Designed miniproteins, single chains, continued (2). Designs and how they scored, part 27

Each design is a single chain, and the fold is of that chain. pLDDT is the mean over its residues in the fold that is shown.

## One batch from the design tools (miniprotein)

Design m4969
Fold by ESMFold2-Fast:
Structure m4969 (fold): chain A 60 residues (1-60)
Amino acid sequence: MEENRQAALELGRDIVELREKYKDDPEQFEKGLRELSERYLAEHPGGLVALSPDVIAHAP
């Protein structure tokens, strides 16, 4: 039941970590974000809705 939510929370957390890790290297951030999104979509094709601002705001 919570599998999609857990995956979305993990993705959100990874995005936040990427942004902080590469805050002074935007090209690496964009690369990492693109790779992360592609991987998430491959495993969860319907997961784009989980990237909404609401879900991202609640991701740890």
Scores: mean pLDDT 66

Design m4970
Fold by ESMFold2-Fast:
Structure m4970 (fold): chain A 100 residues (1-100)
Amino acid sequence: AAEAAAEAAAEAARRLAEAAAESETAAGAAAGAIGAGGAALSAALAGLKAGDKEAAAAGARAAAEAARRAAEEAETEAGREGARLAAEAAENMAKGAEEA
């Protein structure tokens, strides 16, 4: 259950980061980035509770990688900034999970 929750939260973080990149407004990009960070945190916490910090870190890193690709593909400045912030949040969660 906890492992599945970590995987689901990591997938949610990836999708929210992509949504941030697709946003044409600063508010939408910020909402996507905040959502991605929250989802990544949820994934890290779920993985740590399951004793699977490696899976938690891997999920967060995958979300960060997806966010970086989304930032490169984004057509708006707001979308690029949102995806960049989402990638930073996911990287921080991956680092936290590895250091726990």
Scores: mean pLDDT 70

Design m4971
Fold by ESMFold2-Fast:
Structure m4971 (fold): chain A 74 residues (1-74)
Amino acid sequence: MIEELAKLSLDEVTEYLINLAEELFKKGVSEAEIMRKVLEILKQLAPYFSPVDLRRIYLEVSVHLAELITKELK
């Protein structure tokens, strides 16, 4: 899995992790647990992407998940 993600562009990795976060959220996994799983994947991707790019991915996933939570509060 990590080796396959390492072959993807920054945008493709971001989209993959956003989709993963959405699927976990639909399954009732907590925000804290979802972000922990995302962070573990990003740690494994550290040799393949710059720290700036990894931080950007983390922030984009975090924002997307916050939007999903806000939507569910209606």
Scores: mean pLDDT 81

Design m4972
Fold by ESMFold2-Fast:
Structure m4972 (fold): chain A 66 residues (1-66)
Amino acid sequence: SFEKEVEKIAEKALENIREALEKGDRFAAEVSLALAYMIAGIMKATGGDEKLAEEIVRRARELLGE
């Protein structure tokens, strides 16, 4: 389903943030943060789960200390 595809992409973005931060690659972490925002924006624009979209952004921001 679309929801499962989006969830997989979101989890990959969060995974990439974690891995980039572990390597000290702040630039790569911020690129993956931008991807998480894009995924959340798509979910909201398509009438998807807004709470899940907000949770994705929250988790991504927390990983970067925002």
Scores: mean pLDDT 80

Design m4973
Fold by ESMFold2-Fast:
Structure m4973 (fold): chain A 68 residues (1-68)
Amino acid sequence: SVEDLLAEVEKLAAELKATLSPEEQARLDKGLATVKAEVERLVAQGRLDAARRLAENFLAYLRSEIAA
Protein backbone atom coordinates (compact mmCIF):
# COMPACT_ATOMS: atom_id res chain seq x y z
CA SER A 1 0.00 0.00 0.00
CA VAL A 2 1.01 3.66 -0.31
CA GLU A 3 0.87 3.90 3.51
CA ASP A 4 3.35 1.00 3.85
CA LEU A 5 5.67 2.65 1.29
CA LEU A 6 5.55 5.98 3.18
CA ALA A 7 6.29 4.16 6.47
CA GLU A 8 9.37 2.56 4.84
CA VAL A 9 10.39 6.02 3.46
CA GLU A 10 10.23 7.46 7.01
CA LYS A 11 12.31 4.53 8.36
CA LEU A 12 15.03 4.78 5.67
CA ALA A 13 15.12 8.60 5.88
CA ALA A 14 15.73 8.32 9.66
CA GLU A 15 18.51 5.77 9.03
CA LEU A 16 20.15 8.04 6.42
CA LYS A 17 19.83 11.14 8.67
CA ALA A 18 21.99 9.42 11.34
CA THR A 19 24.94 9.60 8.88
CA LEU A 20 24.37 13.21 7.70
CA SER A 21 25.43 16.70 8.82
CA PRO A 22 22.72 19.08 10.17
CA GLU A 23 22.68 20.98 6.84
CA GLU A 24 22.30 17.73 4.85
CA GLN A 25 19.55 16.59 7.26
CA ALA A 26 17.66 19.86 6.56
CA ARG A 27 17.88 19.27 2.79
CA LEU A 28 16.68 15.67 3.18
CA ASP A 29 13.80 16.87 5.42
CA LYS A 30 12.74 19.40 2.74
CA GLY A 31 12.88 16.71 0.03
CA LEU A 32 10.94 14.25 2.19
CA ALA A 33 8.24 16.87 2.94
CA THR A 34 7.92 17.66 -0.79
CA VAL A 35 7.57 13.97 -1.77
CA LYS A 36 5.02 13.30 1.02
CA ALA A 37 2.94 16.33 -0.04
CA GLU A 38 2.95 15.19 -3.70
CA VAL A 39 2.03 11.59 -2.74
CA GLU A 40 -0.87 12.93 -0.62
CA ARG A 41 -2.01 15.15 -3.53
CA LEU A 42 -1.96 12.19 -5.95
CA VAL A 43 -3.92 10.02 -3.47
CA ALA A 44 -6.51 12.83 -3.04
CA GLN A 45 -6.88 12.89 -6.85
CA GLY A 46 -7.41 9.09 -6.97
CA ARG A 47 -4.09 8.61 -8.78
CA LEU A 48 -3.00 5.69 -6.59
CA ASP A 49 -0.62 4.11 -9.15
CA ALA A 50 1.20 7.44 -9.65
CA ALA A 51 1.40 7.94 -5.85
CA ARG A 52 2.84 4.42 -5.40
CA ARG A 53 5.40 4.96 -8.20
CA LEU A 54 6.56 8.27 -6.70
CA ALA A 55 7.00 6.67 -3.25
CA GLU A 56 8.84 3.67 -4.78
CA ASN A 57 11.20 6.00 -6.69
CA PHE A 58 12.04 7.91 -3.49
CA LEU A 59 12.63 4.60 -1.64
CA ALA A 60 15.06 3.54 -4.40
CA TYR A 61 16.89 6.88 -4.00
CA LEU A 62 17.16 6.45 -0.20
CA ARG A 63 18.39 2.84 -0.52
CA SER A 64 21.04 3.95 -3.03
CA GLU A 65 22.28 6.72 -0.69
CA ILE A 66 22.43 4.36 2.33
CA ALA A 67 24.31 1.71 0.28
CA ALA A 68 26.89 4.25 -0.96
Scores: mean pLDDT 85

Design m4974
Fold by ESMFold2-Fast:
Structure m4974 (fold): chain A 80 residues (1-80)
Amino acid sequence: SLEELKEKALKEIEEKIKELREKKEKSKNEGIKEALETAIKWLEEKKKQIENAKTKEEAEKIYEEAKFEYEIFEEKLKEA
C-alpha cells in the first residue's frame, strides 16, 4: 500500500539522517560539517515530500532521489 511504502521510505531516510548526524559530530572540519548539515536539511525536506505524496509512483520517485543524494554525498565524504 501507499502507507506501507511511505512508512518504509521515511524510516530509511531517518536512519540515513542519523548516520549523517553522527558523521557531523565526528568531523573536525567546519566545511564538512556545513555540507553535512545541508544534506540533512535536504533529506528532511524529502521526508516531507514523501509524506505529501499522493501515489506510490510519486513516493518511489522521491525516495529514489533521496537515496541517490545521500549515497553520492557519503561517497564524496569518504574520499575527502
Scores: mean pLDDT 80

Design m4975
Fold by ESMFold2-Fast:
Structure m4975 (fold): chain A 60 residues (1-60)
Amino acid sequence: SLSGSELSAAVEALPERQAEAWRLVRREGLSYREAAERLGISQATVRRLVKAAEEALAAA
């Protein structure tokens, strides 16, 4: 498992859209709906971005 600092660095290394979606859902605790409203995209797109971010973080 990553420490808070290592996790922050790993998230910052993600593509910007994936990092933003992951922060809103995982750090700020927003639902996919709330994150979608904030980003101006669909809930399906938020789910894809968060999944891609989590896959990248799991490979770190």
Scores: mean pLDDT 79

Design m4976
Fold by ESMFold2-Fast:
Structure m4976 (fold): chain A 86 residues (1-86)
Amino acid sequence: GLRLGEEALRDGQEGLELAKEALKNPENINLAIAAALIGIGAQFLGDLVLKHSKDPRARELGREGIRLGQEAIELAMEALRKSKEL
């Protein structure tokens, strides 16, 4: 529960930071791909927390991980779109 929620949050934060870096370096499509994959992972871990944990703190961390992971995916997709314009 709690550890998995903390991991979901961390992965969501990492994915978001990578997605922001991909937007600065759109020629490096691997950054955008990595950010999207990490964001998907954060959503997966967060969903597992919500499915299996009754701990309110773990659930809060899982939801935040899902939210950040979703934002990372959206920004990564924007970076990939920009890479096509180069």
Scores: mean pLDDT 86

Design m4977
Fold by ESMFold2-Fast:
Structure m4977 (fold): chain A 110 residues (1-110)
Amino acid sequence: KITLTQSPASLTVKEGETVVINATASQAVPAKYVSWYKQKPGEKPQLLIVHTSERALGVDERFSGSGSGTNFTLTITNVKLEDTATYYVQTVAPGYPVTFGNGTKLTVVE
């Protein structure tokens, strides 16, 4: 079983700032099995990043992913009020159950 730990658990930032969300895996995960999701209350989860660093279709260029081994990062530049959501890292590695991180709650203020 792979455990994913996200940091920070929550943060509040002003519009226009850059947000960095980190994820640490309990064991090394190949880049092709790491994805990031955005979840707003009442909405279905939106896929943001696949294969650690590839933006999903329709995702704003302000979102980027990076990382390798046990350390992965989601970066959001020039944050907007609409980016207020909980963000989750996910792994789908062969031989392991689908695993989500603990989530990072982002609040964007004026």
Scores: mean pLDDT 88

Design m4978
Fold by ESMFold2-Fast:
Structure m4978 (fold): chain A 94 residues (1-94)
Amino acid sequence: MEADAEAGKRLAEEVARKIEEIDPELGRRLKQATEELAKDPESMAAFGRALGLAMSHPDLVEALESAAKEAFRLPTPAAQEAGRVLAEAARLLK
């Protein structure tokens, strides 16, 4: 499942880059949370799958809120931090 973790990390980094354009601090926080998640391939792969499914939504706010909800289900502090950043980014876009 290493390949899934790498794909998830790349997707999370791309999302962090987009969030950084909205709020540089939130983008940095998501990037840091992604680096921590990447230390556990299982958690990184799970988060990447959640982001991939969420990012298929045509509404970016709904996509970010969905990704945040899934991140909060993962049993790691890094995923909870990623969830908080995604939820806050969605709030700023409303």
Scores: mean pLDDT 79

Design m4979
Fold by ESMFold2-Fast:
Structure m4979 (fold): chain A 78 residues (1-78)
Amino acid sequence: IDKIVEESVEKAKDLPETSLSVFRQGLNQAKKLYEAGASIDTIQAVLDGAADQIGVLSGPESGKRVQKIADETVKKLS
């Protein structure tokens, strides 16, 4: 899980600092939920929320990019 989280952050490293911080927080929450045995749907919802927030903070294209990274992250956890 740690490696998957770090790879997801690396893919998003060019985002503005505020948006990158939001994504790191979402990924850390997703990691804790995964380790606690939460459903994949719950993990997806957390990361979808982070992508939506980033779309507001940095614009819809940034939100869309984070959504793609989130979807890849969830796929690796499934």
Scores: mean pLDDT 81

Design m4980
Fold by ESMFold2-Fast:
Structure m4980 (fold): chain A 56 residues (1-56)
Amino acid sequence: EEVKKYAKEAGEYALKIPEHRNELISKAARAVSNGDLEEAKKIYEEAKKLYEEHQK
């Protein structure tokens, strides 16, 4: 559940940054497939940071 939560939030940020959308969604899907919570959190932080940079 935690892995899916972080992956979902990463995907929501990714949808708002088209240039990185496919890469971030792919990474999130792999994290869910592997049950890798650490990777899911990393992707979430990466997507959030990219989204925030896009808002500047």
Scores: mean pLDDT 76

Design m4981
Fold by ESMFold2-Fast:
Formats: structure tokens, sequence, C-alpha cells
Structure m4981 (fold): chain A 109 residues (1-109)
């Protein structure tokens, strides 16, 4: 599912401040974590919270490339939430890979 939470995720040309965009990414990560906890998957919830924080930190580096990367990171996390319903072990592996990609990107800026 290539579904991004459009109402809360910044677009590449979003006129909001970097701080407001970072808050939106944190809020989306928390929403994904809350759903994972409701599903009885607290380990996956912690990974979503970490992804939300990584996306928020990337958004503070306020370039179109970093905005797109942060949005893609959360979009892929949303897809991993659907995977967690049927294969939580695979979802954990996917989310850890996303965290590594986000951490690597953050180190390069």
Amino acid sequence: MERVLEVTLPATDDPRSAEERAEAYLANGQKLADVAREMGLPEIAELFEKIGRLAAELAKHDTPENRRFATDLLGRAFVALELARTDPEKAIAELKSLIEEGEQRLKEV
C-alpha cells in the first residue's frame, strides 16, 4: 500500500516551517506506534516511534531531498504496519532496515 497520510505528512513544496513539518512526522510515527500497540505488537510500536523521530530530524535539514526522504520513510513504515498484521517478524526486519536507511541519511547531512 503506497498510502501516505496526506493530511499530516508534508509535501516536497510544503509551505509550513521545518518545525511544523517535524511535529507532523513525530505525530504520524506516534499514530503508527499506537496502532501497533493496539494490535499487541509493542516491539513494532517502538520501531515506529524511532522512525517518526528520524523523519522529524531529517525534516529539520529543510531541503526538498530530505523532505521527500522523510515522507518516503514514513510511507514505507505505513506499508510495514499492514505487513505486521500477517507477518510481524518480517515487519520488524523491514522497520529495522528503514531505521538503518534513516540513520545513514542523517549522518550524511
Scores: mean pLDDT 77

Design m4982
Fold by ESMFold2-Fast:
Structure m4982 (fold): chain A 57 residues (1-57)
Amino acid sequence: SMAEEKIRRVEEADEKLRELLKNGASPEDVQKAADELIREVGELTPEERRRYLRRKA
């Protein structure tokens, strides 16, 4: 579904940011990944955001 696709993008962006932080990537790469995560979260409706957060708990 479109909701699952958007949630998947947030999960992918979050995983990428975590990997960059774990590997000591440059501040520039970390900032880009953080900006992408913020953008993808912004694409979620309140219902989709609640669904994503439930998966993280």
Scores: mean pLDDT 83

Design m4983
Fold by ESMFold2-Fast:
Structure m4983 (fold): chain A 67 residues (1-67)
Amino acid sequence: SEAEKLNEEGKKLLEEKKFEEAKEKYLEAIKLDPNYAEAYENLGDLYLILRKFEEAKEYYEKAKKIK
């Protein structure tokens, strides 16, 4: 799906340490598929790397509530 492609692009950007671009790709993925748990988890990981612990926690909690 398009959401899966955006999620994969975000993961590649994160590996390149392009944090803002990676965040935009993950946000686009969840906008297309609000039930895409992996994209929320990846956003959590990104915020954790940026040491934004409260934001990371919120995204991890959203991922856990999704099927």
Scores: mean pLDDT 88

Design m4984
Fold by ESMFold2-Fast:
Structure m4984 (fold): chain A 111 residues (1-111)
Amino acid sequence: MKKVGVVGAGPSGRTALRHLIEKAKRGEVEIVGIAASDPETLAEMRALAEQAGLKVKGIVAPDTPEGARRAVRELAELGVDEIVSATDNPEMRRAVVEAARELGIEARGAG
């Protein structure tokens, strides 16, 4: 089963998480972590996953390129196979994808 992490807790992140929860309910993926810059929105996204019976680790990282690299590294430590870059900042979205690629982790953007 593919292990997936999400970076971003804005509207794009919430949409990506909802789609991943549906896949997780079907046994297609395991959601291992969510990374966001705001602890409050991160807590709301974790609550959404917990309501679906899923235990997800929260990672607080700033919405900077350095924060993107930190989020990707912490998700890699959780054994993630794929990262969904769902931040609404295009520069951050790109930084997440590049950091994942450097570690040999699949990455995709969410619109």
Scores: mean pLDDT 83

Design m4985
Fold by ESMFold2-Fast:
Parts: C-alpha cells; sequence; structure tokens
Structure m4985 (fold): chain A 61 residues (1-61)
C-alpha cells in the first residue's frame, strides 16, 4: 500500500511537471481510492498529503 501510494505520487508529479494534467488527475484518483480503502492511519495520512501536493501542482499547471 505505502509503496503503491509513493509510486503513484511520483508518477503524478512527473505527469504534472510535464503538463499532462489528465494523467496527473488519474494518479490523484488512484491515490484517493487507496487512501479510502486503507485502515492504516499512516497510509491515509500519506495519501492525503500526496493528493494535496499533486492537486496544487495540477492547479498551477
Amino acid sequence: MLEEIARLAREGVRAAEAGDVEAARRKIEEIQRLRDESTDPFVKAMGEYAIRELTELVERA
């Protein structure tokens, strides 16, 4: 789970920095799903942080 969120976050950042807003949004949606399915508070916190960071990058792009 944590490795999946970290991988998706890295892919989302790359997409956002490349200007591929649609790809970045898809990564945000995948992280949201993993966050919502997890019962681990650390996984939830990491997912929330990644979503916030990626959302800000997408809004800036």
Scores: mean pLDDT 81

Design m4986
Fold by ESMFold2-Fast:
Structure m4986 (fold): chain A 67 residues (1-67)
Amino acid sequence: MEEEERRRARLEEDLERILKYLGIKSVTPEQRERMLAALERAYREGKLASDEADKLIDQTIEEEKKR
């Protein structure tokens, strides 16, 4: 597999785990794309292994739930 496709697959897997952990049962395709973009940004900034990455993702998900 191409490296970029592998990274995308891992992002989607991480998103699925986060949604399950937070008990989010339904997201629109638009919300999903925004959350994937936030995870991609965290990967680019090297923050996925930190507590700050979890907080950033949680805040993004909460904003999407509010809409």
Scores: mean pLDDT 66

Design m4987
Fold by ESMFold2-Fast:
Structure m4987 (fold): chain A 66 residues (1-66)
Amino acid sequence: MEEIKELIAKALQAAAEGNKEEAEKYLKKVAELASPEATELVEQAVKSKDIEEARLLAIQALELVE
């Protein structure tokens, strides 16, 4: 679903920019629309300091929301 994918992308972007409030806002919206499993993967990606790890976790979350 396009909307969930966009929210995940925005959460990761906000986290990369150091905007913790925006990242949490988008994570909350993902939690409302996605499964708990997908939400947990996005949360781990947002908290990751490694950009490659964050991307892999985001890809796994996206597989669960298709």
Scores: mean pLDDT 75

Design m4988
Fold by ESMFold2-Fast:
Structure m4988 (fold): chain A 62 residues (1-62)
Amino acid sequence: SLEEALKKKQEEQKLVILATAYALRAIGYEIDAELTPDPKKKKQLLEQAKAYKKKYEEYKAK
């Protein structure tokens, strides 16, 4: 039905938005890491970027 199709499309759009948000956050952490002179903070930022990339891959697959 039209209602079922619209509901499915809304759910798919939410997943796309979430995946995009995670991808953008990962990129943000990567940029911050590149600009950071502190090796310890750089490592922490890269670990955060990696975590958000994993979330992106998870939500992109749905």
Scores: mean pLDDT 84

Design m4989
Fold by ESMFold2-Fast:
Structure m4989 (fold): chain A 111 residues (1-111)
Amino acid sequence: SLADILAKYPDLGAEVVETARQILEDPSKAYELLTEVAKKLQELSKVDPVAASLLGLALYALLGDKAEKLLTDTAEKLKEKDPELANLLRSILAASQAFPDLARAAADALG
């Protein structure tokens, strides 16, 4: 189940939830916090790409109606400094838009 996959990474799951919460309170933190969590998702993707993808989808769903703008703006700022990380944020956005019900289910599985 989604819950079983995500339960393998409780600390990163909690960080995804906390990252979304902090950005929704203060969107000026989006660049810093999305960059930090995206780096951790990038590292996880080398070991468990399914869990990394589901955590990225959960992040999108938890950010709500502002997710597209926040991910797009952060990816744009990263494109010359860290193009791989910018591409990861764009891939999270594209996957979440293609599978919105899966993104919501992943967020719900985190609590």
Scores: mean pLDDT 91

Design m4990
Fold by ESMFold2-Fast:
Structure m4990 (fold): chain A 78 residues (1-78)
Amino acid sequence: MSEEDFEAEVLLALGLIYMALGDKDAEQGNYEGAIESYKKAIELFEKALEVSTNPKIREDAQKNIEDAKKKLKELEEK
């Protein structure tokens, strides 16, 4: 694993943590907190895409960005 791939994996992991925080906040009715967490997750996944050329890491980042954007839009309508 390259240093760039390692950095991208760390960014993916951190993004997933923010996704989990967003999910928890949304379940508790804290929509403002959930929105902030999903936005942070998107930023982290986008940084992972900028750092890594690894197809698997890029695919995982893109899937998570799509999931986060979908959840964010649902909350912004509340």
Scores: mean pLDDT 85

Design m4991
Fold by ESMFold2-Fast:
Structure m4991 (fold): chain A 83 residues (1-83)
Amino acid sequence: HMEEVWREVDAVARAFKVGLRIGDLLGVDFKTAVEIASALIDPLLAGDPEAAYQAAVDVLRKHGIELTPEQEEEIRRIIEEAV
């Protein structure tokens, strides 16, 4: 029970660090950054960087944000470092 709780708490902390960093990179508002962070929890808990990247991109597309190739590469790097 406690080991599972710590794994979930760690995933949430990592998701919020990544989501806020992506939000800062793109200049999005705090609410959008939190939405990105929330979408990253399950993929990071699963240890799946590709699922995490797709989750972040899906949130950004929902908000009408298009990424440059340089931003796509930086986001992928940030996520890979967090997995």
Scores: mean pLDDT 85

Design m4992
Fold by ESMFold2-Fast:
Structure m4992 (fold): chain A 101 residues (1-101)
Amino acid sequence: AEEAAEAAERAAEAANEAARAAGAAAPTGAAAAGAAGAGAYASALIARRTGNAELAARGAEGAARVARAAAERAGGGEAAQAAAERAEEAAREAREAARRA
């Protein structure tokens, strides 16, 4: 659960970066990415407390999807795209950790 939680926290950070990069160009997408990041972080905390690695993986995957949508909606700027890629990588790490748990 710890590895999945750490990966979900990285996905949350990346989603927040995507939100900042999307900013004024896509305010709804930026707000959604921030909310998804908060959700992933909450999932990581609960996963650590309960040992539920699946919850962390689901949170990370949600953050990655919303980060990607925010980057695309903002016109695919380099910073937003890089943040979405980091969120997607963190989500893959969280899922892999959950499969091993």
Scores: mean pLDDT 81

Design m4993
Fold by ESMFold2-Fast:
Structure m4993 (fold): chain A 95 residues (1-95)
Amino acid sequence: MSEEEAKKIIEEAEKQLEKDPDNVDALRQLGIAYANLGKFDEAIKYYEKLISVLEKKGDKEGAANAYRSLAVVYAAKGDFETAEKYRKKAEEIKK
């Protein structure tokens, strides 16, 4: 994803969240876009919100995928211990 594409996704996804704060697609797009921009703390914040929404909806597969994405962001940040923790959490949820 280019920086220009990431910025456009952020703008559109933020507009979607203003209308629906629990919009799963918007939260996922914000996590991905901020991670691509190297804004890992913002990416983590949106993935944590995404996980909370998916868990409330009982979407175990979606939550597991979001935990894997969170693990990738922590690894990119250099926090390999937290990355491994969330990778294992994703595996446990899929049972």
Scores: mean pLDDT 85

Design m4994
Fold by ESMFold2-Fast:
Structure m4994 (fold): chain A 95 residues (1-95)
Amino acid sequence: SAREYLLQAVRHAAAGDAESAAKYIEQAGEAAGDPEAGRAGAKKLLELMSTPGVSGYEAAAQGMLVTGLKAREAGNTDLSRAAFAAGQEALKLGE
């Protein structure tokens, strides 16, 4: 499910594996029928993972926020809710 892909993205980002994290966000978008939302979130994650001082959890949270906002704009409430939930989990784990 899209939710499982997004949780895998958080775990790979936390481990410093930006490429796998981005691919999982893209797979979540494809699985939910919104590949554009997934690509937008993955792009944001990759930008932040290359930024000094940004943790993998922070990068994942922002990637999830972008995914969720784009999904909401497209009317994809299931992907939007899953992405926001995964982003909250990333922020909680990054404490």
Scores: mean pLDDT 89

Design m4995
Fold by ESMFold2-Fast:
Structure m4995 (fold): chain A 85 residues (1-85)
Amino acid sequence: HMRERFKKAAEEELKYLEEHEDPEDVVTRAQRAFLEIALVDYEIEKNGLTPEKKKRLEELQKELTEAWHALMDRAFARSRAAVAA
């Protein structure tokens, strides 16, 4: 039952991000990927692992990694600009 509450919380947070944040912002993309991973993990735990769910999890992990790298690159560029100025 607690896992169902986590799923609901993740779904509500995803909806909040869709309604209130820029969906193309790198931070929002990272947050969405993280929450979708949590939802896929919940489905795997509840209904078992399938090749389709495994592939989706790998795709989401790749998206999260790419969004995280883009966020770090943006942060480093900003930091370098501030030091150079």
Scores: mean pLDDT 73

Design m4996
Fold by ESMFold2-Fast:
Order: structure tokens, then sequence, then C-alpha cells
Structure m4996 (fold): chain A 69 residues (1-69)
């Protein structure tokens, strides 16, 4: 469900140093249909904190699922 996807996304972003406010902004952008902007912001957060491209791709998939539900 959406709540489980949001929880997984928040935990993944926070693992890479995102604040609660940053995680909520990414989720908000996805829910508003700005999925490309949400993915770009999430990827920047992950990569700037030493995360991998694979982790950024995982976040992108979660954001698309949140938007589509």
Amino acid sequence: DVEALEKELRELLKKHGASEEEAEEVIRLAKQGKVDEAEAKAALLILSNGGSKEEAERVGRLLREIHEK
C-alpha cells in the first residue's frame, strides 16, 4: 500500500542523510505528479551522500509506484 511504500522511501532517504523535511518534499512532489523532479531530488540526495546509482534507481521505482496509486 502507499503507506508501506512511503515508509520504505523515507527510511532509504534517511539512511543516506536526508532530513525528515527533505524526505517529505520528495514524496509530496511524486504525489503531485512531479515524478521526474522527485527522482532528480532523491538521486541528488543519495549520490551526494555516497549512495549508489542502484539505490537511486530503487528510489525512482518507489516514487513511480507512489504516484500511480
Scores: mean pLDDT 79

Design m4997
Fold by ESMFold2-Fast:
Structure m4997 (fold): chain A 95 residues (1-95)
Amino acid sequence: SLEDINRVIGLTLRGIGALLDGDVEGVLESAEELLKLAEEVKEEDPELAIFAVRKAIKLAEEAKKLAEEQGDEEALKRAEELIERAKKLLEELEK
């Protein structure tokens, strides 16, 4: 739906904003919400779910880099776990 498309765009922009501010928690929260949204819409709109999960992967990879630069071991672990979960969902959606 248009509402779900707007949610994906809004979350992606929030994640980018957090990344520009060096806010690793904000990037991770946006990526986690994008992954959750992908799981919510995957049956009704698999193309939107694929788009959302790809954005979640990109944000989580950027959060991983930022966490490594900041020495935040907890955020690094969260980013790695989120990347793994998102990639698994992407493989399921592309079948």
Scores: mean pLDDT 89

Design m4998
Fold by ESMFold2-Fast:
Formats: C-alpha cells, structure tokens, sequence
Structure m4998 (fold): chain A 64 residues (1-64)
C-alpha cells in the first residue's frame, strides 16, 4: 500500500542521515508506486538520493 511505501521511504532516508519532510516522503512514495518489494523500494530511494545530492536538492527542506 502507499502507507507502507511511505514508511519504507522514511526509514531509508533516516538511515542515510536525513530528517525528511512529509512532502518529500509523499513525493518519493508516489514516484515508487510501481515497486512491488521492499528491496526494490529501498534500492530506488538510494538511487534517488544520489541523484538529488548531485543536483543539490535537500530532502529536509524540499516539498516538491
């Protein structure tokens, strides 16, 4: 469910050292709606963080 995806996204972001905003968590969870497994979600979030880091986007301040 979308709620389960939001929990996994938040967990991965916290493990990476961030304090994500609700809007950022919701955005990533929606982007990952086609992911079926927790492993797929975790990998996708890690890849998204690398991309965001390269573009200077802050998960703690972004609500996009």
Amino acid sequence: SLEEKRKIVEEVLKEAGYKPTKGFIDMLAEALQNAKDEEEIREAVKRALESLKEHGIDPEKSTV
Scores: mean pLDDT 74

Design m4999
Fold by ESMFold2-Fast:
Structure m4999 (fold): chain A 64 residues (1-64)
Amino acid sequence: MQEDLDKLTELSRFVAELVQAGDEAAIEARIAAETDPELQKQLRSLYTAARNGRATVAELRAAA
């Protein structure tokens, strides 16, 4: 429960940092390595939002 929220928050920050750095291959590899299907789905959603510039790091943290 709380551990999953903490993991999602950490991963959303990681995704936002990599999107700004332009390392999309590393982001895709990280998402693909996730074994929890619900968490993988959330990471994909956060990555898409960050990539499209529809969410800031603060907005992603608030959503997590």
Scores: mean pLDDT 66

Design m5000
Fold by ESMFold2-Fast:
Formats: sequence, structure tokens, C-alpha cells
Structure m5000 (fold): chain A 70 residues (1-70)
Amino acid sequence: MKVEEAKKKLEEAKKRYENAVKAGQDFIDSARANGDEETVEAAQRGLDFVTKRMREEIEKLEKEYEELKK
């Protein structure tokens, strides 16, 4: 993989993460405004689960990018 290709994949993964966090927070904020604390907790757990997987992908891509820079 070329350095530029690895960088692009990393940037795309980071953008997906940012979008997921924003969408998740918007949903949590709406549930909180409605006083639905159980939904807030469930949505937060769901967001944490999804973002953990996305962070794992980002870490893998970061390692690949760093290895290509050596």
C-alpha cells in the first residue's frame, strides 16, 4: 500500500467516526430532552460500542500508515 493510499483510508475512517459520534450525540440529546433516561443510557452504550470498533479500525490504519513512513 502506498503512503498516500494509507493516509486516505485513515482520513476516511476518522471522518466516519466523527459522523457516527455526531449522529449518536444528536440522538442522545433528543432522548435526554424527552426525559427518557433509560434510552439515553442505552444509546450511550450503543454509541460507545460502535465508536470502539471504529477506533480499533483507526488504530490499525494508523499503524499501517506509520509503518509505510519508515
Scores: mean pLDDT 82

Design m5001
Fold by ESMFold2-Fast:
Structure m5001 (fold): chain A 66 residues (1-66)
Amino acid sequence: MEKKLRELAIEKGREIRRLSETEPRDAVQSAAARAANEIIDEADKAGLSEEKKVEILRLFAEAVGA
């Protein structure tokens, strides 16, 4: 489960990064917020600790281009 969540976070982050090349800032931020919420919901369903959720969200942010 955790490995799949890490892969999901990276993939969603890359999608947001691609959107940032063509879309306005508000649209990109809206999409990023939705993606982050989806990742958090999946992590909660998987029973991940807060520490693991932070790690996965960090991977998402890095993939977005942070």
Scores: mean pLDDT 81

Design m5003
Fold by ESMFold2-Fast:
Structure m5003 (fold): chain A 68 residues (1-68)
Amino acid sequence: MVKIILEEGELKPGDRVIVTVTLPNGDTYIESFTVKSLEDFKKKIEELLKKYPDAVEIRIRVERPGAP
């Protein structure tokens, strides 16, 4: 069973998220995307689970870009 961890308590549309996927051998892969909606976010996570079916952990954190 894959463990999904959201480091922030909630997601908002427009949030940029960094997703760290950990495999059973300790390898990590990093994906990033912008949350458009909760439904879009769920679809992105489902695609990551299909890409990494043996993942032991998916860790999600919100990155907010500073003003330029």
Scores: mean pLDDT 76

